# Ledger of designs, part 58: designed miniproteins, single chains

Each design is a single chain, and the fold is of that chain. pLDDT is the mean over its residues in the fold that is shown.

## One batch from the design tools (miniprotein)

Design m2137
Fold by ESMFold2-Fast:
Structure m2137 (fold): chain A 61 residues (1-61)
Amino acid sequence: GPAPSVETLAEFHRQTGASARSFARYLVEVEGLSKETAREALRLAGVSEAEIDRALEDLEE
């Protein structure tokens, strides 16, 4: 199907209870989103800016 919106991805994260790191990895490596789009999805999911920065810093290049 079509790629999910950042709002849909944020809701999915809230429902699954996954860590910010695991979710950031999923968004970038599986969904193929940019780090900036992944940051927006994490922000919409209620993750703090400090935790978002740490999660994105730990991603493979």
Scores: mean pLDDT 73

Design m2138
Fold by ESMFold2-Fast:
Structure m2138 (fold): chain A 66 residues (1-66)
Amino acid sequence: SKTLEELAKAIAEGDAERATRLLAELKGADPEEVAEAVTPAVVKVTGGDEKSVLAVLTRYFTRRLA
C-alpha cells in the first residue's frame, strides 16, 4: 500500500505530523499489516534498541487500538 509506505517513511524521517495524518487515513487497515510495514522504520530510527522499539510501537498502536 502506498499509504503504508508513506507512513513508514514519515516515521523514519521523524515527521510526526505527517505520520499522524497517514495513521488517520489507515483507520480501515489491518493492524498486523500496519505493524509489519512500520517496524523496519521504527528499528531504523531507534537503532534497534528493543526497549525503544517497543516504546515507539506502543505509542502508535495504542492510538490505533483505542
Scores: mean pLDDT 69

Design m2139
Fold by ESMFold2-Fast:
Structure m2139 (fold): chain A 67 residues (1-67)
Amino acid sequence: GSAKSDFDAFLEKLEEAAEKLGLDPEKVRNALEGKGDLEDNRILAEAARRYLDETGLLPEGAAPAAA
């Protein structure tokens, strides 16, 4: 079904974000499947934040400027 394609695309984007952060993409998948521990969920949160930042969905006040 269409829902599987959308989920797979989203998962791929989060895995790319995790790799850019130097994190393990397998831990992102574990957290999304509800199998992850607190550490896996932390890695998912970092990947999700990176994805939102790259897509411009975060407001300017959400994080200090990189310098």
Scores: mean pLDDT 70

Design m2140
Fold by ESMFold2-Fast:
Structure m2140 (fold): chain A 70 residues (1-70)
Amino acid sequence: MEEKIEALRKALREAGASDETIDEMVESVRKALEDPKNAASYVVSAALIAISAGEPEAARTVIKFADEIL
């Protein structure tokens, strides 16, 4: 799990996301990994966090991550 979270943090930084946005998005994705029944809801929440922060590339990055890992 932590290796996947670290890979996501790296990808979000490369997409230009702020550290605050990355921390909020990662916590939502961590919940998705721990609760597969609600994973889609947590991934959508992470994408919305990025959009509300004005960072649409971070939203794209988390959706791509979810498609590859979940």
Scores: mean pLDDT 81

Design m2141
Fold by ESMFold2-Fast:
Structure m2141 (fold): chain A 81 residues (1-81)
Amino acid sequence: AEEEAEELLRRLEELADEYERALAEGDREKAERLRREMRELEKRLEELLEKIEDKKLVRRFVARLVALRLRTIGAEVDAEL
């Protein structure tokens, strides 16, 4: 569970980088596709986190996910300005 959660987080971070680039370039179709893929990975990550009994480890993964979500929201706001 821990190794799979780490891999999903790492993949989400990679997709977020691609998503920010697509938004900056005005590629709305690519951005929507990447956002959809990110949502599916987030669901899988959340399900895995529910299975991890180490609350400190879960807190660290949740903190990374929250930071990623805030970064993505910031990129979306910047793209609309």
Scores: mean pLDDT 82

Design m2142
Fold by ESMFold2-Fast:
Structure m2142 (fold): chain A 63 residues (1-63)
Amino acid sequence: SNDEKIAELLAQFREALEADDEEKARQLMLEIAALSKTPDELVANNKELARLLLEKQKEKEEG
């Protein structure tokens, strides 16, 4: 399903963040946006991407 594909891309996005691969992270964000069929889906996926970025930032600061 489309939701399963988005979940796979989000997992790859986490891996790209761990690798500090900014270009790959950008490409994955664009793919997730392209798979978002409605404005509500796009907003939800963007919130999840932002959450993952913030979690990674907190892990670096908190240890």
Scores: mean pLDDT 79

Design m2143
Fold by ESMFold2-Fast:
Structure m2143 (fold): chain A 76 residues (1-76)
Amino acid sequence: SIEEAVKKIEEAVKKKDYSGALRATFGLAAEIVNAEDPDAAIERLRKLSEQSKNPEVKELLDLAIRIAEGLRDVLS
């Protein structure tokens, strides 16, 4: 799920597992693309990114959104 993917990013960043954080970020992008409503998922994640207290988590959430938008553009 999107929530589990976001949690994996947060946990990896907290552990300073940057390789794991990057893998979780690609996983989140895939979850967005495969969501029942990808546009709603992107808007929710933009709000979560803006509310994030950790700049590294914010950057990875923003990256996941950019990857998902790029993939959706290719698939459209």
Scores: mean pLDDT 83

Design m2144
Fold by ESMFold2-Fast:
Structure m2144 (fold): chain A 72 residues (1-72)
Amino acid sequence: SLLVLAGEIPKGPYESVTASEIAERLGVPPEERELLPGRLIAEAERLRAEGHTDAAVVYDKEKGDLVLSWTP
């Protein structure tokens, strides 16, 4: 789950994780990396269902990647 990787992301006013951080840490092969955006979106929907209504996937220009973010 993307949530179990949240602890390695930078601390801030919100929790966040990037698709590339997940891919690198888990050793996701190239053919599965195209599925990462869909996995981030699915986790955002789950977080919203759990009460984190601000959970969203956005493209972060500074990181050059998709980011899942939410308020704990």
Scores: mean pLDDT 65

Design m2145
Fold by ESMFold2-Fast:
Structure m2145 (fold): chain A 62 residues (1-62)
Amino acid sequence: SEEEQRLREKAKDPSSVTELAQEISALRKALEEGVDPEGAQRRLDLIRRILKEISEERKKKL
């Protein structure tokens, strides 16, 4: 999906690590404040999954 592709690009770019960390923090804040908690949780889960997949794929392709 387009969302997954954008996340993959950010995860592969070391200069985007701070931006991605900020997004994770914003999503956790949304969960605490009750702002679209289901959407925030799904996004957090997606980010964690994509980061893990990219890490594993890079190891396999080496």
Scores: mean pLDDT 77

Design m2146
Fold by ESMFold2-Fast:
Structure m2146 (fold): chain A 119 residues (1-119)
Amino acid sequence: DKKKAIEEVLGEILEYLSDPKKADELNEKNPIPGYVKGKPMDDYQKSLYFIKLLNTLDLPSPEIDKWVELMKDEKKAIEYVADLIANSDLSGEEAYKKLTEAKLLPEELAEKLGEAIAK
């Protein structure tokens, strides 16, 4: 199931944002406004990250206030993004290239997301 595979990878991305060491690595390569080194990303910072993610993939993003509400329920945020990606004409190869060039994801996660989209 393509959507379920995308949801699983988005869950791994959200885990990266919630881990202080991994969040530090992502912020060093692609800075998030207001991020504090050594702390996990808060709901606002996670929202900014997913706005960047969707913009990098040339996909429509909701307004920041809607993102902050979605991030209060991580499952709903994941389902929302997975629906946008799964219903797009975005190829896995394009997603991988765009995300790695923008340094939004480590190569391993960008590859996993590309493979999920290619299903």
Scores: mean pLDDT 84

Design m2147
Fold by ESMFold2-Fast:
Parts: sequence; structure tokens; C-alpha cells
Structure m2147 (fold): chain A 66 residues (1-66)
Amino acid sequence: MKIVAEVVDDARRLTAAALRLNGIEGVVARMEGDTTIVAEVEDDEEIVKEALEALNSIPGVEARVE
């Protein structure tokens, strides 16, 4: 499953989003473009929920499932 997160042009928020995602087992996050993070998530509803909630908890980050 794929999660896409967009951040405001702020290196701290981008770093925080990447760290949050890579801290979750079954999630592999990468940066695409200057303000976008793409995460590949194991096909597990609990992991998808955790990743999405972690991203949405960071101010200035908007995450969606694709």
C-alpha cells in the first residue's frame, strides 16, 4: 500500500515526517521531490493506520492513502 505526505517548505517538518515513518515496522519512506514523502506500507490495516496517524499528527503535513 502507498501513503503520500506533503509538507510545507520546512526541512524540520520534512525530517520529522521521514523519521516518524521509518520508525514504524513495515514502512519504507522515501523523499520524492522537494516537499513530498512517499511511504510503501505492508498490506496490514493496523500498520497503515499507524503510519497515516503519525504523519497527520505533525503540523503542516497532509497525508493520504493512494
Scores: mean pLDDT 74

Design m2148
Fold by ESMFold2-Fast:
Structure m2148 (fold): chain A 60 residues (1-60)
Amino acid sequence: NARLKAAYSLGQAIQAYEDGDKETALKYLEKAREYASKADPQFAKAINELADKLIAEIEK
């Protein structure tokens, strides 16, 4: 359940970023990290690494 919510939120963040909506992308990245923290540590690490890469792209 938490894994699916994290994955969904990450997907929404990517879509918002592609649409040029940086604010919405950052909000969904925060949700993805929150849900990932409720999953196992290995999954949380993977989601956080993907989120960090997208945040770096947004901040350019």
Scores: mean pLDDT 81

Design m2149
Fold by ESMFold2-Fast:
Structure m2149 (fold): chain A 55 residues (1-55)
Amino acid sequence: MTTPEEIQKMIDEVRKLWKKAQEARDAGDEKSAKEYWEQVMKKSDELMKKLDESL
């Protein structure tokens, strides 16, 4: 059972990872930026699945 609080936490994590990806890219750390971006995509997919399950 996914709670609204867990969904909110997942949204916050995705947003933070996206920010870290952009900061790494701006700093010229393309490897870290790509890794964070990949994590954003992965967690975004999980979030969408859990959001659908919560309805």
Scores: mean pLDDT 79

Design m2150
Fold by ESMFold2-Fast:
Structure m2150 (fold): chain A 53 residues (1-53)
Amino acid sequence: MPPLSPETQAAVDRALAVDPTRAASVEAAQRLLGAMGEPGYDERLRAAAERIA
């Protein structure tokens, strides 16, 4: 999988602080898409994390 950008990592960390259960579920789903070779995994994860925070 491609590495996470600093912006995406920060958004995930913030989401985990606000709602750890929901953030973990979103991260797991996006990781599955990334493992299947989907481009834009970083951007999709960031957008989803930002909606939780």
Scores: mean pLDDT 68

Design m2151
Fold by ESMFold2-Fast:
Structure m2151 (fold): chain A 64 residues (1-64)
Amino acid sequence: HMEEYKKEKERILEEARQRVAEGKSPQDVLAEASARIKELEKKYNISAKERQDILLEVQRIARE
């Protein structure tokens, strides 16, 4: 369970980095990641704080 969660979280972050490398805007990167994080929240019942922490990581990636 926790291993799958970590792998899916890592994929979301890696995908965000790939989207930035492709020239996607921060807004588009965040929108795509938000949809993925919502599915992750639904599947693993993560807390609102954990969801927000992942969103902040994506936002940081998008602004790099």
Scores: mean pLDDT 81

Design m2152
Fold by ESMFold2-Fast:
Structure m2152 (fold): chain A 86 residues (1-86)
Amino acid sequence: MKVVIVASNMSEKQRQELLDMAERYRKEGLDVEIKEDGDTLTIEIGNLSVEQEIGIVLRAIGLGLDGAEVKISFEGDTTKIEITFP
């Protein structure tokens, strides 16, 4: 399975936390691609287990509870998570 995270309006701390998550998955042997375009950070993670995908979705829901605007969509084997921080 694949997850695509598109994050915007991040503080430096929030950006670093997302990058640290991406690096952790890369160290676990997953296919991780990071693209930065201005204030927008895109993280693509391939070859996720169902458990790993659930973990990412739960983290995104947690960010929504903490005041971020979170949109989750599912397209085939790809879960797209769009996060706009307050």
Scores: mean pLDDT 84

Design m2153
Fold by ESMFold2-Fast:
Structure m2153 (fold): chain A 63 residues (1-63)
Amino acid sequence: SMEVEELLEKAREYEEEAERLRREVETSDLSEEEKKKLLLEAEILEGIARLLEGVARLLERKL
């Protein structure tokens, strides 16, 4: 369904953004405090992506 596809696409977007943040921490001359904030943001985005994937899987099995 379109709804399941949209959830999976949004999950992929959040995963890609989290990867970008992690790369920025590795490649940029940021303060330790700024790096911690970016890593926390990446973890939150990864968590949201996993939640969206879980919801999409449940909807696919029900439909």
Scores: mean pLDDT 85

Design m2154
Fold by ESMFold2-Fast:
Structure m2154 (fold): chain A 96 residues (1-96)
Amino acid sequence: EVEELAERYRENLRQSAEDAIKAAKEGDKETAIVFLGAMAEQARRLAELGYLTDEDLEILRKAVETLKQYDENVGKIGEELLAEVEAEAARTRARR
């Protein structure tokens, strides 16, 4: 059950990354930022469950790099959110 929940969060993470990139590509900066926030939230949920992998973090990093190519401001927001997720993941691991 917890593993199935983690799989759902990971699927949502990937979907939000795809949606963020699509919005940025279409010039919809506001929608891209919303989906960036959704990606970060799914990653935090995975970290809380202890299921956040380096592969999940690479999905975030790659999405942020792609977003930065379409819009520098969206990319910067993505970099800040990625740093927060990585810091939260490190703190969650330290508590275990």
Scores: mean pLDDT 82

Design m2155
Fold by ESMFold2-Fast:
Structure m2155 (fold): chain A 66 residues (1-66)
Amino acid sequence: MTKEQYLAAADLVEKGASKEEIKEALIAMGVSEKEAEETAELAESLIETKGPEHAAEFFRQKAKEL
């Protein structure tokens, strides 16, 4: 994933997007179906365990590392 794709994932998580909406948006941005699904599953898991603010910050941190 690119920096812009990680930032988009963070924004979607903050807006309360579903796992499917996150996956579809990432695919539309050129992410492979497998990588988009894995990223959406990771987002769902992070939201469930730590909340949406933490999940968004995780993806923003990944964007900074690229």
Scores: mean pLDDT 84

Design m2156
Fold by ESMFold2-Fast:
Structure m2156 (fold): chain A 83 residues (1-83)
Amino acid sequence: SREQILEDMDIAVLYIETELSSFPKEKWVEIVKLIVDKLLEKAGDDEEVKNEILDRIEELVKKLDVSEEDKEELLKYLESKRK
């Protein structure tokens, strides 16, 4: 359901905020991309929910303590998933 997918998104955001620092920084881009891919797969054909996920993760990425290069990589990745 839409409700369950949005709850999964909130859990994923919390995981990124709290647990990402336990991994080597070199893996952060890969991990965030994997999480995004899994959330989008759960959303299926619901374009409204997909856009909501992408918007939420984009806001999170802008606040991440990563290099500007890694931040740009992630933002471009998210934009590529909108269509």
Scores: mean pLDDT 84

Design m2157
Fold by ESMFold2-Fast:
Structure m2157 (fold): chain A 87 residues (1-87)
Amino acid sequence: SLEDFKKRAEELLKGIEELLKNKYPEKVINAYVQIAIDLLLDDLFYYNTPEAEKIALETVKKIIELLEKNGYKVPDSLKQVKEALEA
């Protein structure tokens, strides 16, 4: 369900928050972020609804905010996904 998608998205955000709190190297953070993007897009393509697009966009925005707050560079792939979902 879309509620399950939203729960999975929140779990991915928690994972990123924990890596950032523990000050993991940028390469590790970026690898996890790429996995998170891939999983979000898989759910988005599976549900294929405007509601799913909103969940994906909100989650991508939160990942960007978390990276910026912690002084990490935002990957271009993440910016491109955000722009595509806003179009």
Scores: mean pLDDT 86

Design m2158
Fold by ESMFold2-Fast:
Structure m2158 (fold): chain A 55 residues (1-55)
Amino acid sequence: GEIEEFLNLVKELIEKGEIDQAKKLLQEYVNSLIKKGQIDEALEIVDAFFELVLK
């Protein structure tokens, strides 16, 4: 789905060392979800990003 596609893109950026770009995309997507009232989806994205950074 859209969330999985986004997380794959963010993962690729992290693996390439493009951490600042990954953070920017994460912030933009999370902000979009919050504006739509999709708080649970926003939290899912944040948690997944945290796991990717720690691995």
Scores: mean pLDDT 79

Design m2159
Fold by ESMFold2-Fast:
Structure m2159 (fold): chain A 100 residues (1-100)
Amino acid sequence: MLADLPEEVQRLIDEARELIRRAAEYAEEAEKALKEGDLEKAKEYLEKAEELLKEAEEVLRRAEELARTQSPEERISAEAEIGLLRIGIAVIKLVIDRLK
């Protein structure tokens, strides 16, 4: 079973998760704007989504570095969470690329 994450690692993972969630929301708004023919609005939303994903990647990099200093059980738990969030980032990037 996975251990509870150290507070600092959990905080960074939660921060990245929130950034990814907001990026996904902007990507959805961009798709809606494209369907309505609002190309300028779609471009603005896509740019915001990409900025949030870049920030999320930096936060996850910091979380991974901090997790490497923790116990093996805590490290495995953190690496699993970080891995899932990185997959989420990759999926949103594919959506953004298809909307461009």
Scores: mean pLDDT 84

Design m2160
Fold by ESMFold2-Fast:
Structure m2160 (fold): chain A 68 residues (1-68)
Amino acid sequence: MSFEEILEKLLTFTDILVESAKANNLSKEQTLALAESAVRKEAEDAKLSEEQKEKLLNEVRKHVEELL
């Protein structure tokens, strides 16, 4: 799976996560922690570099904050 495919997958997951978080009254901090956990797992499974992992974390955090 390419970096772009992993990013797209994580952004789609983040959309679903934010909707679920709102429905379950999760805090912004809890929602961010769950999103970051997903990024770390995908990066580890795909054996991404630290630089690529950091880019994924930044993009996902930004997306969560824009949706909240």
Scores: mean pLDDT 83

Design m2161
Fold by ESMFold2-Fast:
Formats: structure tokens, sequence, C-alpha cells
Structure m2161 (fold): chain A 108 residues (1-108)
């Protein structure tokens, strides 16, 4: 089965840029979505169709895909961006698969 690998955690300074990469173990990415889960809140769709922001999502969030790597970029990071970020992606001929999540920590 295809596996999606994300870093366990990323730490960034407030006002900096966070980059979270998710890597597919097999094949070229055809569809990629990013989700955000903040403590005490439901899972929120952030990016879909590889690079499209969901309605109401801040322009500081962007997504890109190249080959077997999907990237979430958060520009001008704020303390409220602390959350677990989950990747769901599909490669050609494989079922959609979830990553285990990346915990984002924001420091002053």
Amino acid sequence: AMVVTQPESVTVKEGGTAVINAVASSGTITHANWYKQKEGQPLELLIYNNSTRAPGVDARFSGSVSGNVATLTINNVKKEDEAVYYKQLQTEGQAPTWGNGTKLTVVE
C-alpha cells in the first residue's frame, strides 16, 4: 500500500515561513488536500485540488505539488496557526491515503 510521510513536527518563529512537505512512497501525485486540526476544533479543509484554497482560508496558506511531493507553505506565521496539519493525497493507480500529521509549533 502507498504510504504518505510527513515530518512529526515543525517549529517556526512568529512572522516566519513554515514549509511542510508530504511525500508519497509510490507514484506521481494526482490529487492532494491539506487539512488543519486545532485542539478542540473539527478537522478543517485548508487546500484542495493540489493548490486551491478552501473558502475562508487566509491567503498566507498555499499548496503546491511536484512529482511525489506535496508542500504546504504558511507565510507570516501567527501563533493561532499552531495546529496539526494532515495530508491526504492520491497517486496514479492508488487509493487516497492520509499522512500521520505534522504538529506546527510557533515561537516568539
Scores: mean pLDDT 87

Design m2162
Fold by ESMFold2-Fast:
Structure m2162 (fold): chain A 77 residues (1-77)
Amino acid sequence: MERSRAVARAVGLALRAIGAMLDGDAEAALEALRELIRLAKETEDEETKELARKLLEEARELFPEYAEEIEELLEEL
């Protein structure tokens, strides 16, 4: 039950991050990614961590001006 809710929340946060990236909104994308990382750390779910990592790598390519912040978030995973 709790695990299923965490997975649904992870998907929702990932979709929010992707939407923000498509809109070119770095701040909104990073906000959603920070929440996804918090969820991954709370649940210790490797699939959620891998999803967050892949989205952070994409965000780094789209928003090179935020590369330092994104690298710190990648180290947190």
Scores: mean pLDDT 82

Design m2163
Fold by ESMFold2-Fast:
Structure m2163 (fold): chain A 64 residues (1-64)
Amino acid sequence: MTDDPRSYVEQAREWLSSPDPTTRAGAALVLGLDGSEESRALLEKLLSDPDPLVREAARLGLSL
């Protein structure tokens, strides 16, 4: 990754499109660590994810 402030968020956004709930949960934690308004909006959407692991990761990310 270059010194691009959006690179982590862009990679996490791609992971959010994964069919694998473990990958989406990992993306939620990365977004939580970033803590930007954009990342928090994405985490709120993940609270409605059909997989409980992803919802728990989104909740944890919002608490970071």
Scores: mean pLDDT 77

Design m2164
Fold by ESMFold2-Fast:
Structure m2164 (fold): chain A 73 residues (1-73)
Amino acid sequence: SLIEQLEKELKALEEQKKEVEKELEEARKRAEETKTPEDLRRLAILETVLGILQAGIDFTKELIEKLKEKEEE
């Protein structure tokens, strides 16, 4: 079903978010230590990627909820 497919995608996105959060923590520590434009740029890119993943997670959750509501009514 579409709901099952979306739930699998949500799980995959949440796992990707965990990995990006780990990289972000490492990049943040590096940027704080070096304060180089290169390390600050890497931090900004990872923050952007995390934002995109979070938007995807939120959208997928909302879509699953809306589809489940239509099946329960």
Scores: mean pLDDT 84

Design m2165
Fold by ESMFold2-Fast:
Structure m2165 (fold): chain A 90 residues (1-90)
Amino acid sequence: MAELLDEASRLLEQAEVAYRNGDYEKAATLYEKAADLFEKAGQYRLASEVYENAAEFYEKAGLPKEKVDEIRKRAETLRSRYEAAQAAAA
């Protein structure tokens, strides 16, 4: 678990560097990879937020709408999963 979170944090740091350099596609790809690791670590809320950031960067990079929509759907699915888990715990 800690290993996944540490790797995700490193990917986010690399993504911030790419974003500052104007490489939105690289930033988006790194955010998507970080989100996948957060999802594997069971951090569904954080994974959803990071996937949304990836979608924004893919959109800024001019990638096809289909790619942006795909990543946004992944974020929405994880948000729903998080909300369902919270509801089940109530």
Scores: mean pLDDT 83

Design m2166
Fold by ESMFold2-Fast:
Structure m2166 (fold): chain A 66 residues (1-66)
Amino acid sequence: AEQAALDRAGELGQRKRDEVLRDIEAGTPRAVQLGRDILVGLGKDPEEFTDEELVELLREYARDSV
């Protein structure tokens, strides 16, 4: 059961990552919002960053994380 649950979560995560990568390439408002959410999670103030910097941070995070 645990392995099947992890596979399902991984498959869902892969689909979300593909959508996120497309949003990053297009520079959508959704990509900007996701970049803000990551900065907040890292204990940083997203208001100190531009929309372009937020998208760039999201791109780096998506490559290195999950």
Scores: mean pLDDT 68

Design m2167
Fold by ESMFold2-Fast:
Structure m2167 (fold): chain A 62 residues (1-62)
Amino acid sequence: SEKELLERAKRLIEEGKKLKTEGMELLKKAKTIEEITRGIGTVLRGIGLGLEGGLLSGEPPV
């Protein structure tokens, strides 16, 4: 249903924001190339979830 899609979209956007924040915190603490790569990957996953949620809701993922 439309309500279920909207609820899923909101969850994806919230998860995306959380992952983006976690990735940024990892990058602040990163001391090695491997840690930097993990931080970047986490941020990119967050952005991807936000975009998916935005597409489902028709709202911008910010």
Scores: mean pLDDT 80

Design m2168
Fold by ESMFold2-Fast:
Structure m2168 (fold): chain A 66 residues (1-66)
Amino acid sequence: SDADRRLLQQLVSQFVEDAEGKSPEEIEKLLEEVIEQIRRQVSDPVLRQRFVDALRRLTTDLIDKS
């Protein structure tokens, strides 16, 4: 739904902002916090998996920037 898409966009944007200048360990902690929010707010298991997968890929990109 549009609401779920907006929620994902907000969570991703906030995660990117919060991750700026942080260590890999701190970024992983932030990822865990965002995943917990997704578990609480997204009841659809397919959308939940898409949200988690998107955030994990973003986390990899943020940590593995060579």
Scores: mean pLDDT 77

Design m2169
Fold by ESMFold2-Fast:
Structure m2169 (fold): chain A 74 residues (1-74)
Amino acid sequence: SERDRLDAIIDTLKAQADRLKAQNPQFSDQIDQVLGILDQAQSSTDLDEMKSLLNQATFQFHDIVTQISRQNAS
């Protein structure tokens, strides 16, 4: 189902976020915000809300990855 597919994507992103947090403790608060949004997405009974929250989490996660890359280049 679409929900099962979205749950699998969210679980994958959560695992990636957890690994990123372990390697970059200075970004833990920002990563925790992404994890919180992913938890909200999985708790949603509305697929459109779930998709919206997943998109929000993905954009924020990408921003954090970009910030880490810039910090490492400095």
Scores: mean pLDDT 87

Design m2170
Fold by ESMFold2-Fast:
Structure m2170 (fold): chain A 96 residues (1-96)
Amino acid sequence: NPLQEKLDNLDKGIENLKEQLKEVEKEREIIENGADAYIEYLGKLGIVDPSKLTPAQKEELVQERKESIERQIEDLERKLKSLEELKQKLKEELNK
């Protein structure tokens, strides 16, 4: 059934987006623990060298990353909503 294959592919897409959202939400929680904690987190990932950053540069980087993360969450939530709405429509068609 072509509609069932589309539903299965949508379920995979939804789960992938949910996983991405969880990872971005984890990063947001680290930011909420404070700028120093977040810079140490980025250092462990190899994204920054904390020893080369001034306090002002750390605060600026944290603020820029916070804004980027909020945009990513909004984008992922919008995409999830669109796929969930599409899934609902396909389920209604499959049950006809």
Scores: mean pLDDT 84

Design m2171
Fold by ESMFold2-Fast:
Structure m2171 (fold): chain A 67 residues (1-67)
Amino acid sequence: SNPFVDQAQAVADKYYDEIKKIIDEELKKGASEEEAVQKAGDKLVKEKGLDPLLAYAAASIVYQKSK
């Protein structure tokens, strides 16, 4: 397994409900899928102090699982 992907998956699992809520709220406001994922990632960076690449990867994983 790729160590970065495994770490991103763990972050996605830990913050799944929080990330999904942000994505769903942004999509409801008419944001694009990319904008919704970016917004969720930005909040993880700001509020949880996560690395940006890790945060965006985790948000992307949640979005893909939520389809």
Scores: mean pLDDT 85

Design m2172
Fold by ESMFold2-Fast:
Structure m2172 (fold): chain A 57 residues (1-57)
Amino acid sequence: MSDEEIAELLVARFPDDPRASRAAILRALRETGGDVAAALVALGLMSPEEARAFVEE
């Protein structure tokens, strides 16, 4: 799945959260080298444990 596809999925998951804007998610993915779990933690959307569980599903 591309970073763009991940961003669209996360925008749909957190529709009213300004931390989960498409631009913010894409920036976090770039800063973390495409690590979705690290990006979710960096955005403050999930704890490290929650983010790992999310990406392992």
Scores: mean pLDDT 76

Design m2173
Fold by ESMFold2-Fast:
Structure m2173 (fold): chain A 84 residues (1-84)
Amino acid sequence: MVEEVKALAERYLAQIDEWIAASKDPAVRAELERVKADLERTAQELIDAIEKGAPPEVIQSLGNRFIALVLRAIGLVVEDELLA
C-alpha cells in the first residue's frame, strides 16, 4: 500500500507540474501550485499513517483528502478552458 500511494502521488504530482507548465493564466498556475503543495503534504501524511498502523478511519479520511485535491486540480484545468 505505501509503495502504491507513493506511485500515485508521483504520477499526479508530475501531471500537475505539466498543467502548471501548460497554464497561461497566472491565477490558475498559482492555485495549481497551492494544490500541488497540499497534495505533497497529504500524501506524506497518508504514508506516515499507513506505516504507523493508524485506524482505518484516519487512513480513509486522508485518502479522501488526497482524492479531493486531485479532483480540485482537474477542476482548475477545466476552469482555465472556460475562462479563455
Scores: mean pLDDT 81

